# Designed miniproteins, single chains, part 81

Each design is a single chain, and the fold is of that chain. pLDDT is the mean over its residues in the fold that is shown.

## One batch from the design tools (miniprotein)

Design m2799
Fold by ESMFold2-Fast:
Structure m2799 (fold): chain A 64 residues (1-64)
Amino acid sequence: ELDKEIALALLEIAGAIAKVDLQHGVSREEAIDFLKRVKDILIEKYPEFAEEINKLYEEMVKEL
């Protein structure tokens, strides 16, 4: 569904921002907190896709 693709794409963009911030002196904890906030907002807006959003979030956190 288009809404799912949009939600996952937005989370991927947030993850890219978190990685850039980490390279520019933001702590890992702050980068994870940012990504978690975006993830929580996306689940609130698209609760039907919470499982897929959480899976992507967990994978992205492992790479930070």
Scores: mean pLDDT 84

Design m2800
Fold by ESMFold2-Fast:
Structure m2800 (fold): chain A 65 residues (1-65)
Amino acid sequence: MDAEAEALMKELADASKQVEELIRNKAPPEEIKKATKERVAALGKVMKLSEEMGRLPPVYSVAPE
């Protein structure tokens, strides 16, 4: 549960960083488009997991709100 959610969040973060790196390196637009598509897919997975867990509260936010 935690491991799966953490893995998906990590994948989303990594995909976002990859898009930023490609833009910074002036990669071809096709490469950036592919990375962006992967990021959107990762975001979809996170949203699906959240929905399946019945409106699970967000991961700890450092302080318990």
Scores: mean pLDDT 71

Design m2801
Fold by ESMFold2-Fast:
Structure m2801 (fold): chain A 80 residues (1-80)
Amino acid sequence: SREEIARVIARQTKEVVEKLKELGKSQEGDELAQEVSIALSNRDLPAIIEKFRELKEKYKDNPDVVKVTEEAIRAVEALQ
């Protein structure tokens, strides 16, 4: 359902945003949450996956960020 898709994406986005905030990147986390919200309103799951892939690559040397972005990518891919 649309509600289930929104819940999964919201949960995964929250995990990534919280990890970015722990790194002192709260502005980047807030920007991610807004961009994901816009992509979700457009029903653009590929755009959401791409944003998480970009973050994983940007923070590739941070295992905690890699882990939460990989979990988010897998969860959103399972919704397609």
Scores: mean pLDDT 88

Design m2802
Fold by ESMFold2-Fast:
Structure m2802 (fold): chain A 91 residues (1-91)
Amino acid sequence: AAAALASWEASLRKGYEFDLELAKKYFPENYEEIKKLVEARYEIGLLHLRPSLTPEEQARLAELQKEVDELRKKVGIEFSKYVDELAKKEQ
């Protein structure tokens, strides 16, 4: 249980670090906004690892999801498309 949770957390952390590295390298002018998007997605991922959420955690998840949706409309769509295209080229 604890070891499995740590493994999932490590996988989320690797994705978070990879996204920040891509943003820094290819989107330096939008880095701060993409960083906020990536950080919010990481927090959402960690909340989804919980077996159950308190009402406070459910409210936090909803707020983070709204923030992600708003940031994606501004900068995240271009970044997400780039990540998707890169994934297709790398298999």
Scores: mean pLDDT 74

Design m2803
Fold by ESMFold2-Fast:
Structure m2803 (fold): chain A 84 residues (1-84)
Amino acid sequence: MTREEIREALEEGKKLNFSEKAKEAIDVALRYLDGEITPEEALKRLKELGFNFKTVEEAVQFLADVVRALKLIYEAIDKIEKER
């Protein structure tokens, strides 16, 4: 997954009505990708939210992968509801 693909997945995650903690984790990851915060600051904030990763890159990748999986599930549910 490229940095742009990760960013896109995290932006999509903001639309999925996750818990406030998950939304904050996604926001931290996006701020890191935008260069607003350091890797150390990002890991610290993610740890405070309950996400204990070894590296910020692992945390960001995990969050992006989860968001992509949930987006596909929600799109499938929406399509089923639309079809009856």
Scores: mean pLDDT 69

Design m2804
Fold by ESMFold2-Fast:
Structure m2804 (fold): chain A 65 residues (1-65)
Amino acid sequence: MVVYELKAGSAIVRAIATEESAEVEVSGELSPEDEEDVKRAVQLAQWRAEREQERLREEREEEEE
């Protein structure tokens, strides 16, 4: 299991990846000003969770930016 946390304003976006699933959780307080940042963080967390799940299934692929 891989857990990746992103802070978006006052909210915490958590990406959880296992060999079986890739999920995103959002916790904390959402302000209107941070709504776009939270949306981007959720999108990034979803992408990260999916890639971490793929990596757990495939040894040859590494996610590096």
Scores: mean pLDDT 71

Design m2805
Fold by ESMFold2-Fast:
Order: sequence, then structure tokens, then C-alpha cells
Structure m2805 (fold): chain A 75 residues (1-75)
Amino acid sequence: MSPEQREELLREIDETMGIIAASVMKIAAKNSEDPEIKELYEKAAREIEEATKKLDMDKVRKIMREAEKEVEELE
């Protein structure tokens, strides 16, 4: 496999992971009865989608952790 083919494959994996992460947050928002928690998960989904466009997977992971922490602080 050429270095170029490897980079393209890794980008596809990162994009797919970002899509999955955003989908998980959207599902959490739909299942939340608390409007404040729902808004936090919806915001996290939007921020993950933006980070995924830039292929910044460290930022995606950070957004997911921060959203969970904010939800825990409200419970």
C-alpha cells in the first residue's frame, strides 16, 4: 500500500467515526426528557460534525467527554 493510499484510508475511517459519534449524541438528545440535557447533546452533535469536517478527531473525543461531564453536573 502506498503512503497516499494509506492516508486516504485513514481519512475515510476518521470521517466514519465522526459520523457515528454525532449520531450517538443525536440519539442521546432524542432520548433525553430534560430540555437542558437535550440541548447539550444537540450542541455536542453540531460541534462533532464541525470537527469531523476538519478531520480533528482529538477535538471530537474532547467534545464527547465535555458533553458527558456537563450532563453529569446537571444530574
Scores: mean pLDDT 77

Design m2806
Fold by ESMFold2-Fast:
Structure m2806 (fold): chain A 81 residues (1-81)
Amino acid sequence: EADEALKEQVERARESSLRDKLEEGERSLQAWNRQLRWQLETQKAAGNTKEAAAITSRTQAEIDKLEEMINRYEEQLHEYS
């Protein structure tokens, strides 16, 4: 009985933590996509400089990492659903 209560508490804590990380990740992803859009428009206006291309590539790499992290958290949450 005590073991069941503890198990449920641990599972709720893990699920809550994963949901918080997903929400934070989604907000970060929106911010990074907004920044990427701004960088791409600036790059087009400036004539596609090598420096601008390097900056957009770095922004895209951060987006890719964040999407992979979000996918991992979603997979972990499926164990609780």
Scores: mean pLDDT 78

Design m2807
Fold by ESMFold2-Fast:
Structure m2807 (fold): chain A 75 residues (1-75)
Amino acid sequence: MQQIISDIQQTIQEYNELRDKFSKDFQDKLDKIIDELNKIINDPNATTQQLRDQFITFEGAYVMAVARIVTDRKS
């Protein structure tokens, strides 16, 4: 679990550094996923599997958001 939390924290930092380059729509969507991740991390009854599943969801959404930035490279 601790290693997954570390990976999540690193990815959230990467998102935060790029946050201003994302549209409001993507910011809202990713913020919702991050909120769910934080709830799982703070839940003493949560399993490593639940955390992993939510992290995969976050990674997928983040990759899609980054791909959109690359398309709008001149912005």
Scores: mean pLDDT 76

Design m2808
Fold by ESMFold2-Fast:
Structure m2808 (fold): chain A 100 residues (1-100)
Amino acid sequence: SMLEELRKIAEEIRKASPEETKAVLEKALDLVTRVSEEVRAEILASPKPSPELIEADMAAGATELSLSVFLWVLSKGAVLSEKDKKIIAEEIERLVEVLE
């Protein structure tokens, strides 16, 4: 399931070496983008989207933005700290909680 893939990628981010971090974050962005597209499709198909569905859309969008920013920082030759990896992993874990 996509929820299991999100939990797995959050753990992969926490454990990633500096050399692995970019590839893991790119994989996370691809996955979160698919989640965002599915949530948006459900909103557009509904005459009255639920508050939970709106919260999921906001959480997915925020996570995409965070991943994009961290990838941009990496593109400038910076290395992510353990704190940076924790922040993004926790944001993905929060997205999983919203989607459950």
Scores: mean pLDDT 88

Design m2809
Fold by ESMFold2-Fast:
Structure m2809 (fold): chain A 89 residues (1-89)
Amino acid sequence: MKKKIAVVSGAERGAGQAARDALLEEGAYVINVPPGLTAEEVAELAKKFAGSDEAIGVKATTPEQAREEARRALKEAGDKPIGIDASEG
């Protein structure tokens, strides 16, 4: 299976770490970026890293939500890259 590109803002703690771990469990290639980026900014980075014109951007604020949103985004994206904003807005 082809690895899916996922970009996570704030992967060092809490929600971001939970999102990263869920994405890695599903076999995605995870790129960590600094906290403070919006879901739109993270989705644009995911497009650039994957060489794609389309991406799914999601926001999560708790570890539980981040795991659920990461798995949902992987299912909904198909072959598109994913950006997750796990930082506080």
Scores: mean pLDDT 77

Design m2810
Fold by ESMFold2-Fast:
Structure m2810 (fold): chain A 80 residues (1-80)
Amino acid sequence: MEALKEKLLAVLKEQEEEAISLLKSKGVSEEEIEAIKEKFEKLRAKIEAFDGSDLEAFMKELLQEEQEIGKEIAEALKKA
């Protein structure tokens, strides 16, 4: 379980860094970038708090949260 959490956290960090770099390069406002950062932080906290009790439900929740973050990134890019 810990190995899965470590992998998920590493992937999330990479995704966050890539997303922030892209948003900055496109001139997205710092306010919108900070809002997206907060969503990545919330997702990181969720992964760190995971106890392994229901992996399927947890992964479904993560996918939904990731989809929402992706949607916000797309909307921010459209405004830029």
Scores: mean pLDDT 81

Design m2811
Fold by ESMFold2-Fast:
Structure m2811 (fold): chain A 74 residues (1-74)
Amino acid sequence: DDREAGLKLAAKYAELGNYELAARIAKGLGLEDTAEGARAAAEGNIEKAIEHFKKELEKDPNNEAAKAGLKALS
């Protein structure tokens, strides 16, 4: 399905450090906090990125894109 495939694709781009593409995919899926987190990471705002990824994981602990984003930023 589109959501699951998109989450895996966004996670892969986040792992590769391509936060711009990860943010675009997450935005297309309606994942507000994942998209904002990836955007903040692309802008170099690591603290804001971590906050947004954590908020997304509070809603869905299995969100692979948010998990990959947090892991990439440590």
Scores: mean pLDDT 81

Design m2812
Fold by ESMFold2-Fast:
Structure m2812 (fold): chain A 81 residues (1-81)
Amino acid sequence: NPAELEQENVRALADIYLELVERALAEMTPEQRQQAADNLLNGDASSLSPEQRAIADVMAEGLRNGDLEGMRERLAAIVNA
């Protein structure tokens, strides 16, 4: 089922982004995290689904604000919608 494969891909992407932001919060300065958020949002968005774009926006906000718990909850809501 193509829809199930797309949902699985969105879930995998969300898990990768959660791990990346967790590591960024542990290892990076606020300035480096701001740069990472900017780079994520300036990436090639033309081929992203609405769900993938929503994940990128949540991750960028988490990188800027350091609200990992809120980011995790928002990503779970997107994947389970």
Scores: mean pLDDT 73

Design m2813
Fold by ESMFold2-Fast:
Structure m2813 (fold): chain A 85 residues (1-85)
Amino acid sequence: SILEKVLKERKIPPVSTVEEKVAVMAAQLLLGRISPAVFEAGLRSLGLKPAGIVPEEDRLEYAIRSLELNGFKDIAEELKKLVEE
């Protein structure tokens, strides 16, 4: 998957869909390769809404809440499995 390639292999695969671009940004946020501000700007550029109720310091919670808010529940669940398990 895209999340596995970014989180495990540290490689950015070619991406074309909004869902794929969001998955790459979420993984990059968790790796500390982009800031929460860059992640928010990326979401807004795709017409999506960032989560406003989670502190920036909690990157995993912030990524998961932002993904769930925009309907990317499958990406959020995969992210939890790859990071928390």
Scores: mean pLDDT 77

Design m2814
Fold by ESMFold2-Fast:
Structure m2814 (fold): chain A 96 residues (1-96)
Amino acid sequence: GKAEQLAEDGVRDARAALRLAEEGLRLAREDSKPTSRTVSLIAAGAIQAIGARFLAELSLKLKPSKEGIQKAEEAIRLAEEALRKAREAARIIEEK
């Protein structure tokens, strides 16, 4: 149903956000000077994570199946990890 689709979309988007945030964090640590690419990856990761959390929370409000609940919870966990990594990357570049 619609709730399950939102949970699946949330997981997909949260995984994408995590990949962007991890790459941004890696570059923030490795680069001696922040690049526009590094900043863009951090911003994209954070924005996508916020969107993924919203989709997952909306899915839960629509009362999905047990499997849909598990997917929505996975999406929230992945999105929160992506946001933590994006914030850490931002902190590192601000200190350089």
Scores: mean pLDDT 89

Design m2815
Fold by ESMFold2-Fast:
Structure m2815 (fold): chain A 85 residues (1-85)
Amino acid sequence: DSMVRIARDIFFGSVPKDVLREVADKYNFLGAKSQEEEIEILQKIKDELLKKGYLPQSGYDTGLRLLRIGVLTWEELLEGFRSHL
């Protein structure tokens, strides 16, 4: 799905895969019990990657805007993230 790939690339395309996996493991992303919990954990992962300089601020801001206006869904972002791990 094109939107899943766009979601992945906007937030995570510039992040080294090993770093992405380590941060996902730190927050126990694969241990999430619901989609709501996955969303909460993914937000923590994005914030940590942004804080450590792995995400471009402009890409992060653009991605959040697309989520806010409904062009990108949290389901597409979660699937994009899972597919990139």
Scores: mean pLDDT 79

Design m2816
Fold by ESMFold2-Fast:
Structure m2816 (fold): chain A 79 residues (1-79)
Amino acid sequence: ASPLTRRLAAEVSRLTGVELSIPVSEAQARALAEALVRLGVPREDAERMARGILASSRAGDDAALAAGLHEAVRLLREQ
């Protein structure tokens, strides 16, 4: 993972209280979805975001992973 992707994962971890590592695990993705719901994100959106982050991580697509993490940070800062 790029330095940017690692910094974005750390920021998501700080905002959600969920410890994200790279690569992202299924348990971390589930915990992220639940944290997003607690923070006011609709469940369907939270689950789609967490699945996208997990899928990008599994594919080794650093750009897609960074984009997904950045979108999560943006959304959390709007709550």
Scores: mean pLDDT 87

Design m2817
Fold by ESMFold2-Fast:
Formats: structure tokens, sequence, C-alpha cells
Structure m2817 (fold): chain A 92 residues (1-92)
């Protein structure tokens, strides 16, 4: 799961997110680990062609990371760019 998610993020050109994901799931902080599990679920769903489910998990990732103040805020434009990149990365 984590290795597959990391591969998709690298294919999407988001090596920074791939490194953050690995660090987050290895952390002893359960809140940070739970936040990034939403991202892993989104990437797994994109890889399975379940785009609507993947988009829901990605929206959950954005929402919980913003509420927890664990991630830098992203503009709506940056979030849409990320969605497009992850869909393309998962399709490869």
Amino acid sequence: EVDEAVEILKAAGRTDLAEQLKAAVETSDPETAEIYRHLIRALAAYAQGKEAEADRHLDEFFEVSQKADKRPPMSDEAREELRAALRAGAAQ
C-alpha cells in the first residue's frame, strides 16, 4: 500500500509528497498517520479506476490535514492541480 502510493506520487512528479507520506506513516503520532491514510486510500482508488471514491478520499485528506494544522494550506487551484497529477500518475 505505502510503496504503491509512493510510486504513484513519484509518477505524478510529487516526490516531496512521497517523502512526506513515508515519514507520516512511520511516525508514532497517530493523528498524522491517520491523515496520510486518507491519501493512501485515494491513491489506491485511483489505481483501481474508482475515480469518484478516490476524489472523496483525497477531499477527506485535504479537510482533515487543514483542520489538524499538520499541512501547509493549499489554494483551490493547487488542490485541483494535485488531483489532475494524481489521476495521471495512477494511470501510468
Scores: mean pLDDT 75

Design m2818
Fold by ESMFold2-Fast:
Structure m2818 (fold): chain A 88 residues (1-88)
Amino acid sequence: MEEKIKKEKEKIREYVTELARLIDAGVSDEEIRAFIEEKLAEMKKEGFSDDFIARFYLAARRLVGPDLLSPEEVKKAEEAEKNIKKEF
């Protein structure tokens, strides 16, 4: 179980780093959205916990801003952040 958590954290960091590289390279908002959707689908397919998916949403929101995410996704990210802060 601990090994799975470590691998999930490592993959999210890798995906966030790749997202940041795409933004720095000046790719279109369309390509950034496609990348986010692709990685979310991969994480869901691999059975990532909702907590780790929410952490990816939080990181993506920080990098691209709220306009690239739906209001519903932003709310989910904020609720997840609130729950994470409880476990300091």
Scores: mean pLDDT 70

Design m2819
Fold by ESMFold2-Fast:
Structure m2819 (fold): chain A 87 residues (1-87)
Amino acid sequence: MAEEVKRAVEAMLEANLAGKAAELPDEVLEALVNDPELSEYARELTAEAIERLIEELEKDPSLSEEEREDIARMREEIARLRAEKAA
């Protein structure tokens, strides 16, 4: 289970970084909720992936207003993930 969950999270994040929308299966989400170590691993990887995505998007000066709103939401999500670990 643990290795499968980690692989699923990594695959989901890589797909999103490549511009493809991807979500974790419910079974994997339940495993993450029930295992604090796996949950922490997933949060850390997610924050790193979103940071990379923001950096790539911010390099494009022709971003639409909608894309800028998405970037703002991604920054808020990172802040929430970081705050949960810091508390």
Scores: mean pLDDT 70

Design m2820
Fold by ESMFold2-Fast:
Structure m2820 (fold): chain A 68 residues (1-68)
Amino acid sequence: NIEEEVVEELVKMGVSEEVARKIAKFLLENNFNPSEEEREELAKELGVSVLTVNEALAIGLLAKKRQE
């Protein structure tokens, strides 16, 4: 499950489970292809660094590739 893998890794990095799930859901809804502007807006909304959203994207893309 890609969502759970993204959540688990973000929580290990110090992100709350609630925020981690919101990031994972955003990435799934955008098919792991969000624009830079969309990533920046989400980071601002959730009060996290855009780097955190970018790391979540990388984790999700790797997890997705393993399922192919």
Scores: mean pLDDT 84

Design m2821
Fold by ESMFold2-Fast:
Structure m2821 (fold): chain A 80 residues (1-80)
Amino acid sequence: SRKERIDEIYEAFKNLDPEKGKELAERAKKSPEDQRLLRIASFRAQIDYAKEQGLLTDEDIEKAIEDAEKRFGVSKEELE
């Protein structure tokens, strides 16, 4: 599913996995959809980082997810 693919990319970012990161980047070069999924996962990673640093409240995060839902055309379930 799209959520599984987003989660795969997100985990690669969190784990700083260079092999998986390279694989996903190569897929993104060949597919507009994979490029979109990469951007979505990157956005999610940035939100999680900001939350961990205490820069965002739960309300700010919910709004950011809602904005991403509209911007990328994904559901909240795919971003969580």
Scores: mean pLDDT 72

Design m2822
Fold by ESMFold2-Fast:
Structure m2822 (fold): chain A 74 residues (1-74)
Amino acid sequence: GLLTDEEMEAASLIVRVAVEYVIGKKAIEKGDLETARESLENLRRIADEAQRKGLTDVAEYARSAAEELEKLIE
């Protein structure tokens, strides 16, 4: 295949970060703070999962997305 198992896992987590961030931003635009906070929590969980798997760059990406979303909520 074109991707190794590690690369496929990293790609999957990166896609999940992007999806959660977009959901969170759209929720904020609509005033849906419950959904925005859920997306923030999901981003934090993805960061923890990536870090446990040694995917440091993915973990940093997820944390950065979480920090940006948190600033928009508060």
Scores: mean pLDDT 88

Design m2823
Fold by ESMFold2-Fast:
Structure m2823 (fold): chain A 61 residues (1-61)
Amino acid sequence: SMQQQQEIQRQMAAEIQKIQMELDKAFEEGKFKTAAERKEAYAAMVERINEIRAQAEQQLA
């Protein structure tokens, strides 16, 4: 249903937001000491977000 589609999209958006906030907090806490480590962490976040989007698309198909 359209309502199920909206719920899936809403859950996806919330999960992506949470992941972005978690990375921001880790940067503020100094978890990553070098620019290279921060770049790697950011790349990993983007990859995770892409996986979440792909999973949501699969549920919508």
Scores: mean pLDDT 82

Design m2824
Fold by ESMFold2-Fast:
Structure m2824 (fold): chain A 86 residues (1-86)
Amino acid sequence: MVRIRLFLETEGMDPEKQVGLSQLLQELVDALNRGEPVEKIAEILKRMKEEHGLTRLDITVDDPEVARRLAEALKKAGVEGTARLA
């Protein structure tokens, strides 16, 4: 199981968007733990950005392979942010 610390910024404080964002964050963590391809991770990130107002995502992980895939997925999804090793 990968230890993940994240910081995110969103457009406003809509409670409905917060619930959807939390669900997608769980989907993201599950996808990373399953070793899903970068394309699948990028799809989740795009949904967070387009449907739930995600403006920035900074992620710290304990696994360098997960950090690398996250950095690539962020770039592919067009989400501002960083993925770095703890």
Scores: mean pLDDT 77

Design m2825
Fold by ESMFold2-Fast:
Structure m2825 (fold): chain A 106 residues (1-106)
Amino acid sequence: MPAAPVADLSPEAQARMERAISLAGGAAIEALAEHTGSARRDIVARLLELTEDSAVLLVRDTATGAEVRVTIRLSEDAVEVEVESEDPELRERATRLIEEALAAAA
């Protein structure tokens, strides 16, 4: 994507980003719990990066070391998500659950 100039988020854009982070983070925690069988309390979501139109989350199972990196991108009309994991099965599960959570909240 072409780099947009960095500006302060409008309250509406900030609310959209915060919602997207909450939904994607929750879905990624669920995906990790289902994949590893760990308790949800052992799964930690951390915000690594936040810009005007994007956020990067690291969701990690502290018991197993399994992790998922979620990149969220906002446009005027859409929320796009990219999921990265060293485990392809976990990546596919996390991608599916995140996309379902975001679609259900639209």
Scores: mean pLDDT 79

Design m2826
Fold by ESMFold2-Fast:
Structure m2826 (fold): chain A 63 residues (1-63)
Amino acid sequence: MEAAVRQIREETLAAVEKFAAEKGKEAALEVGRKGAQMAVDLGAVTEEQAREILEEVERLLEE
């Protein structure tokens, strides 16, 4: 489970960073939110873990 959570976090942050560079920060934030929501829906992460991932997304986009 920990490995899956780490993988989802890394993939989400990488996708957000790529989308921010290509399509802007608002589109990147939406990608991050959708990714985290889908991970919760699939049971891959908890809502708490998804919230932590989204906090990292918001911090990344503050750069």
Scores: mean pLDDT 77

Design m2827
Fold by ESMFold2-Fast:
Structure m2827 (fold): chain A 92 residues (1-92)
Amino acid sequence: DYSPEEAKALSFFTDTLISGDLEGLELLLKAADELGEEAKELRDVIEGLIEAVKNGDEKAYNEYLSKAFQLSEENPELTLKVAMRAYELYNK
């Protein structure tokens, strides 16, 4: 079971990915970058999401969105770390 703070962080992560909120995606990118090599694959996917938003490329966005959810399912612990750090940055 997730703590209330972990649940809020995961909601922020999911809502950001579904909405394509650029500010939220940039916070996720910063969080993944701060974690370094272990988060590189997720970081690269988030970077792809940001580029797709900037270009108005809905097809590319949906392809990267699918990859982001796949990576989240494959490594829930890493996803929680990225989500928690991004949510912390959002609240400051």
Scores: mean pLDDT 88

Design m2828
Fold by ESMFold2-Fast:
Structure m2828 (fold): chain A 78 residues (1-78)
Amino acid sequence: SLSEKARELVREAERLVEEAEEMLRNGGDPSEVRKLALEAQMLAGVAEIAAIIAGDEELFEEAQRVDERAKELFEEAK
């Protein structure tokens, strides 16, 4: 279903955010952190659209939270 696909995209975006957060904490390459953050933003954005079409407000809110985390992470990675 569209809701299931959106849920999978949210999980993947969350995984990328967690990976980027860990990389940033360990003093990793800021450019790599930014790449992961941008990829997470893209996946979260697609999930938001899918959630809207599916009428799944909870999934939309979760996708938006992941997108916001990814945007913050991109700004933190100097």
Scores: mean pLDDT 88

Design m2829
Fold by ESMFold2-Fast:
Structure m2829 (fold): chain A 80 residues (1-80)
Amino acid sequence: MLSPEIEAAVRAMEDFAKYLKEVLKNEEAAKKVEEAIEELRKAKSLEEARKIMERLAEEVKKITGDERLEELILDAAERL
């Protein structure tokens, strides 16, 4: 099983991907979050999981131009 911290991050990112797809209608950003969720499920350490989320935050900022979405991901990463 995933660690409780990584499991919580995965659940937060699953909710976020749904928000990006269904509310913001940004399928490109949602796809990047879904790809990061698959990487998080394979992460072997909290450090690896944090790096995955930091990279995701940068990618979502590049796609959306929205610093608030980047901050949301980084806040989740800081809890790892």
Scores: mean pLDDT 84

Design m2830
Fold by ESMFold2-Fast:
Structure m2830 (fold): chain A 74 residues (1-74)
Amino acid sequence: SQTAQQVAQQVVDEAGDPSALQPAFEVASLLQQMGWSPEQVRSALRTLATHARETGRPFAEVLRRMAESLRRML
């Protein structure tokens, strides 16, 4: 079985941006706390990576904003 941290590491490695690692761990952990499966977390992180690429925003910035939004929901 994969942990939220393992899924976050895999998506960050695929995106090629090591600076996104810590924010990705935070987003993955928050989604896991909300009952998301590792597969749902992977899908969400990949969607955020695609969004960052398409909008020209740093992946780490997109992840930090997502973590802030998730913390407000918890």
Scores: mean pLDDT 86

Design m2831
Fold by ESMFold2-Fast:
Structure m2831 (fold): chain A 55 residues (1-55)
Amino acid sequence: AFWEAQVEEFLNILETDPQNTYARSQIDWVLGEMRANNVPQPVLDKYEAKLAALK
């Protein structure tokens, strides 16, 4: 869906440039929007885990 596409794009940017604070802040924003828009918890858990793995 739209939100998943956005978070995947920013995660890919962060994998390439781990110091990109803008990408980190955008991922946090998108995850917040996903929660507000009733995205299922397992989908949120997937992206939160991927973000945590990138440190």
Scores: mean pLDDT 78

Design m2832
Fold by ESMFold2-Fast:
Structure m2832 (fold): chain A 65 residues (1-65)
Amino acid sequence: SDEEYRRAARRALVVLSLSLEDVENLDAATRERLLAWLQRHWPALVADEAGWERVLAAMREEARA
């Protein structure tokens, strides 16, 4: 659900200390760290490219709020 993606996004932003700029300009190291963390805690949400893009979109929205 959209709410589950937003919850994962909010938690990732706080735990990994990511700003909107970090999410919009993900370097390779930060991308790998974020993906590894999401695979560990929300594996179903990032099982495919579409899920990964939905989490990134939710992270951009939550960082703007």
Scores: mean pLDDT 85

Design m2833
Fold by ESMFold2-Fast:
Structure m2833 (fold): chain A 62 residues (1-62)
Amino acid sequence: MLTEKERRVAEAAYELIEKYGYKNTTLDDVAEAAGVTREEVLALFPSKDELIRAAARVRIER
């Protein structure tokens, strides 16, 4: 299951994708929204696709 930090990053990604769409949402945008660095996002989710899957997972777990 996701850690607290992973959950926050995934939630930020979900909100941005809902508002702006997948193609218009970057890892930098997610990092800024979650209050972390791009490097931290990549360490938790090595690709944008993995981040999107985690974002969907967070919504199911809520």
Scores: mean pLDDT 76

Design m2834
Fold by ESMFold2-Fast:
Structure m2834 (fold): chain A 100 residues (1-100)
Amino acid sequence: SLEEARELADQAVALAREGLRYAKEGNASKAGSLLAASGILLSAAHFLAPDDPYVTAAEAEVERLAAETYRELEKLGKLDKDTADKFIAEDEKRAAELEK
């Protein structure tokens, strides 16, 4: 249902925000696990309501949070620069496309 899709989208955003918090604290493993969990919930939300603007906005938010998480991990030396730059560029591009 649409309500279930939006609840999953909200949970995905919450997990992505928590992932960023752990990345800022230097916990790369927990940050990665939370981003993976966020992605699973977001995929479920998209499957249930692919054209819903609320779900699309949540997808953009998760992409922005993932990009910021990779920046924090790069700053801490937990992720190499080339890998981080690639993931950040991809996530920021997807977020910008989803917000248009």
Scores: mean pLDDT 87

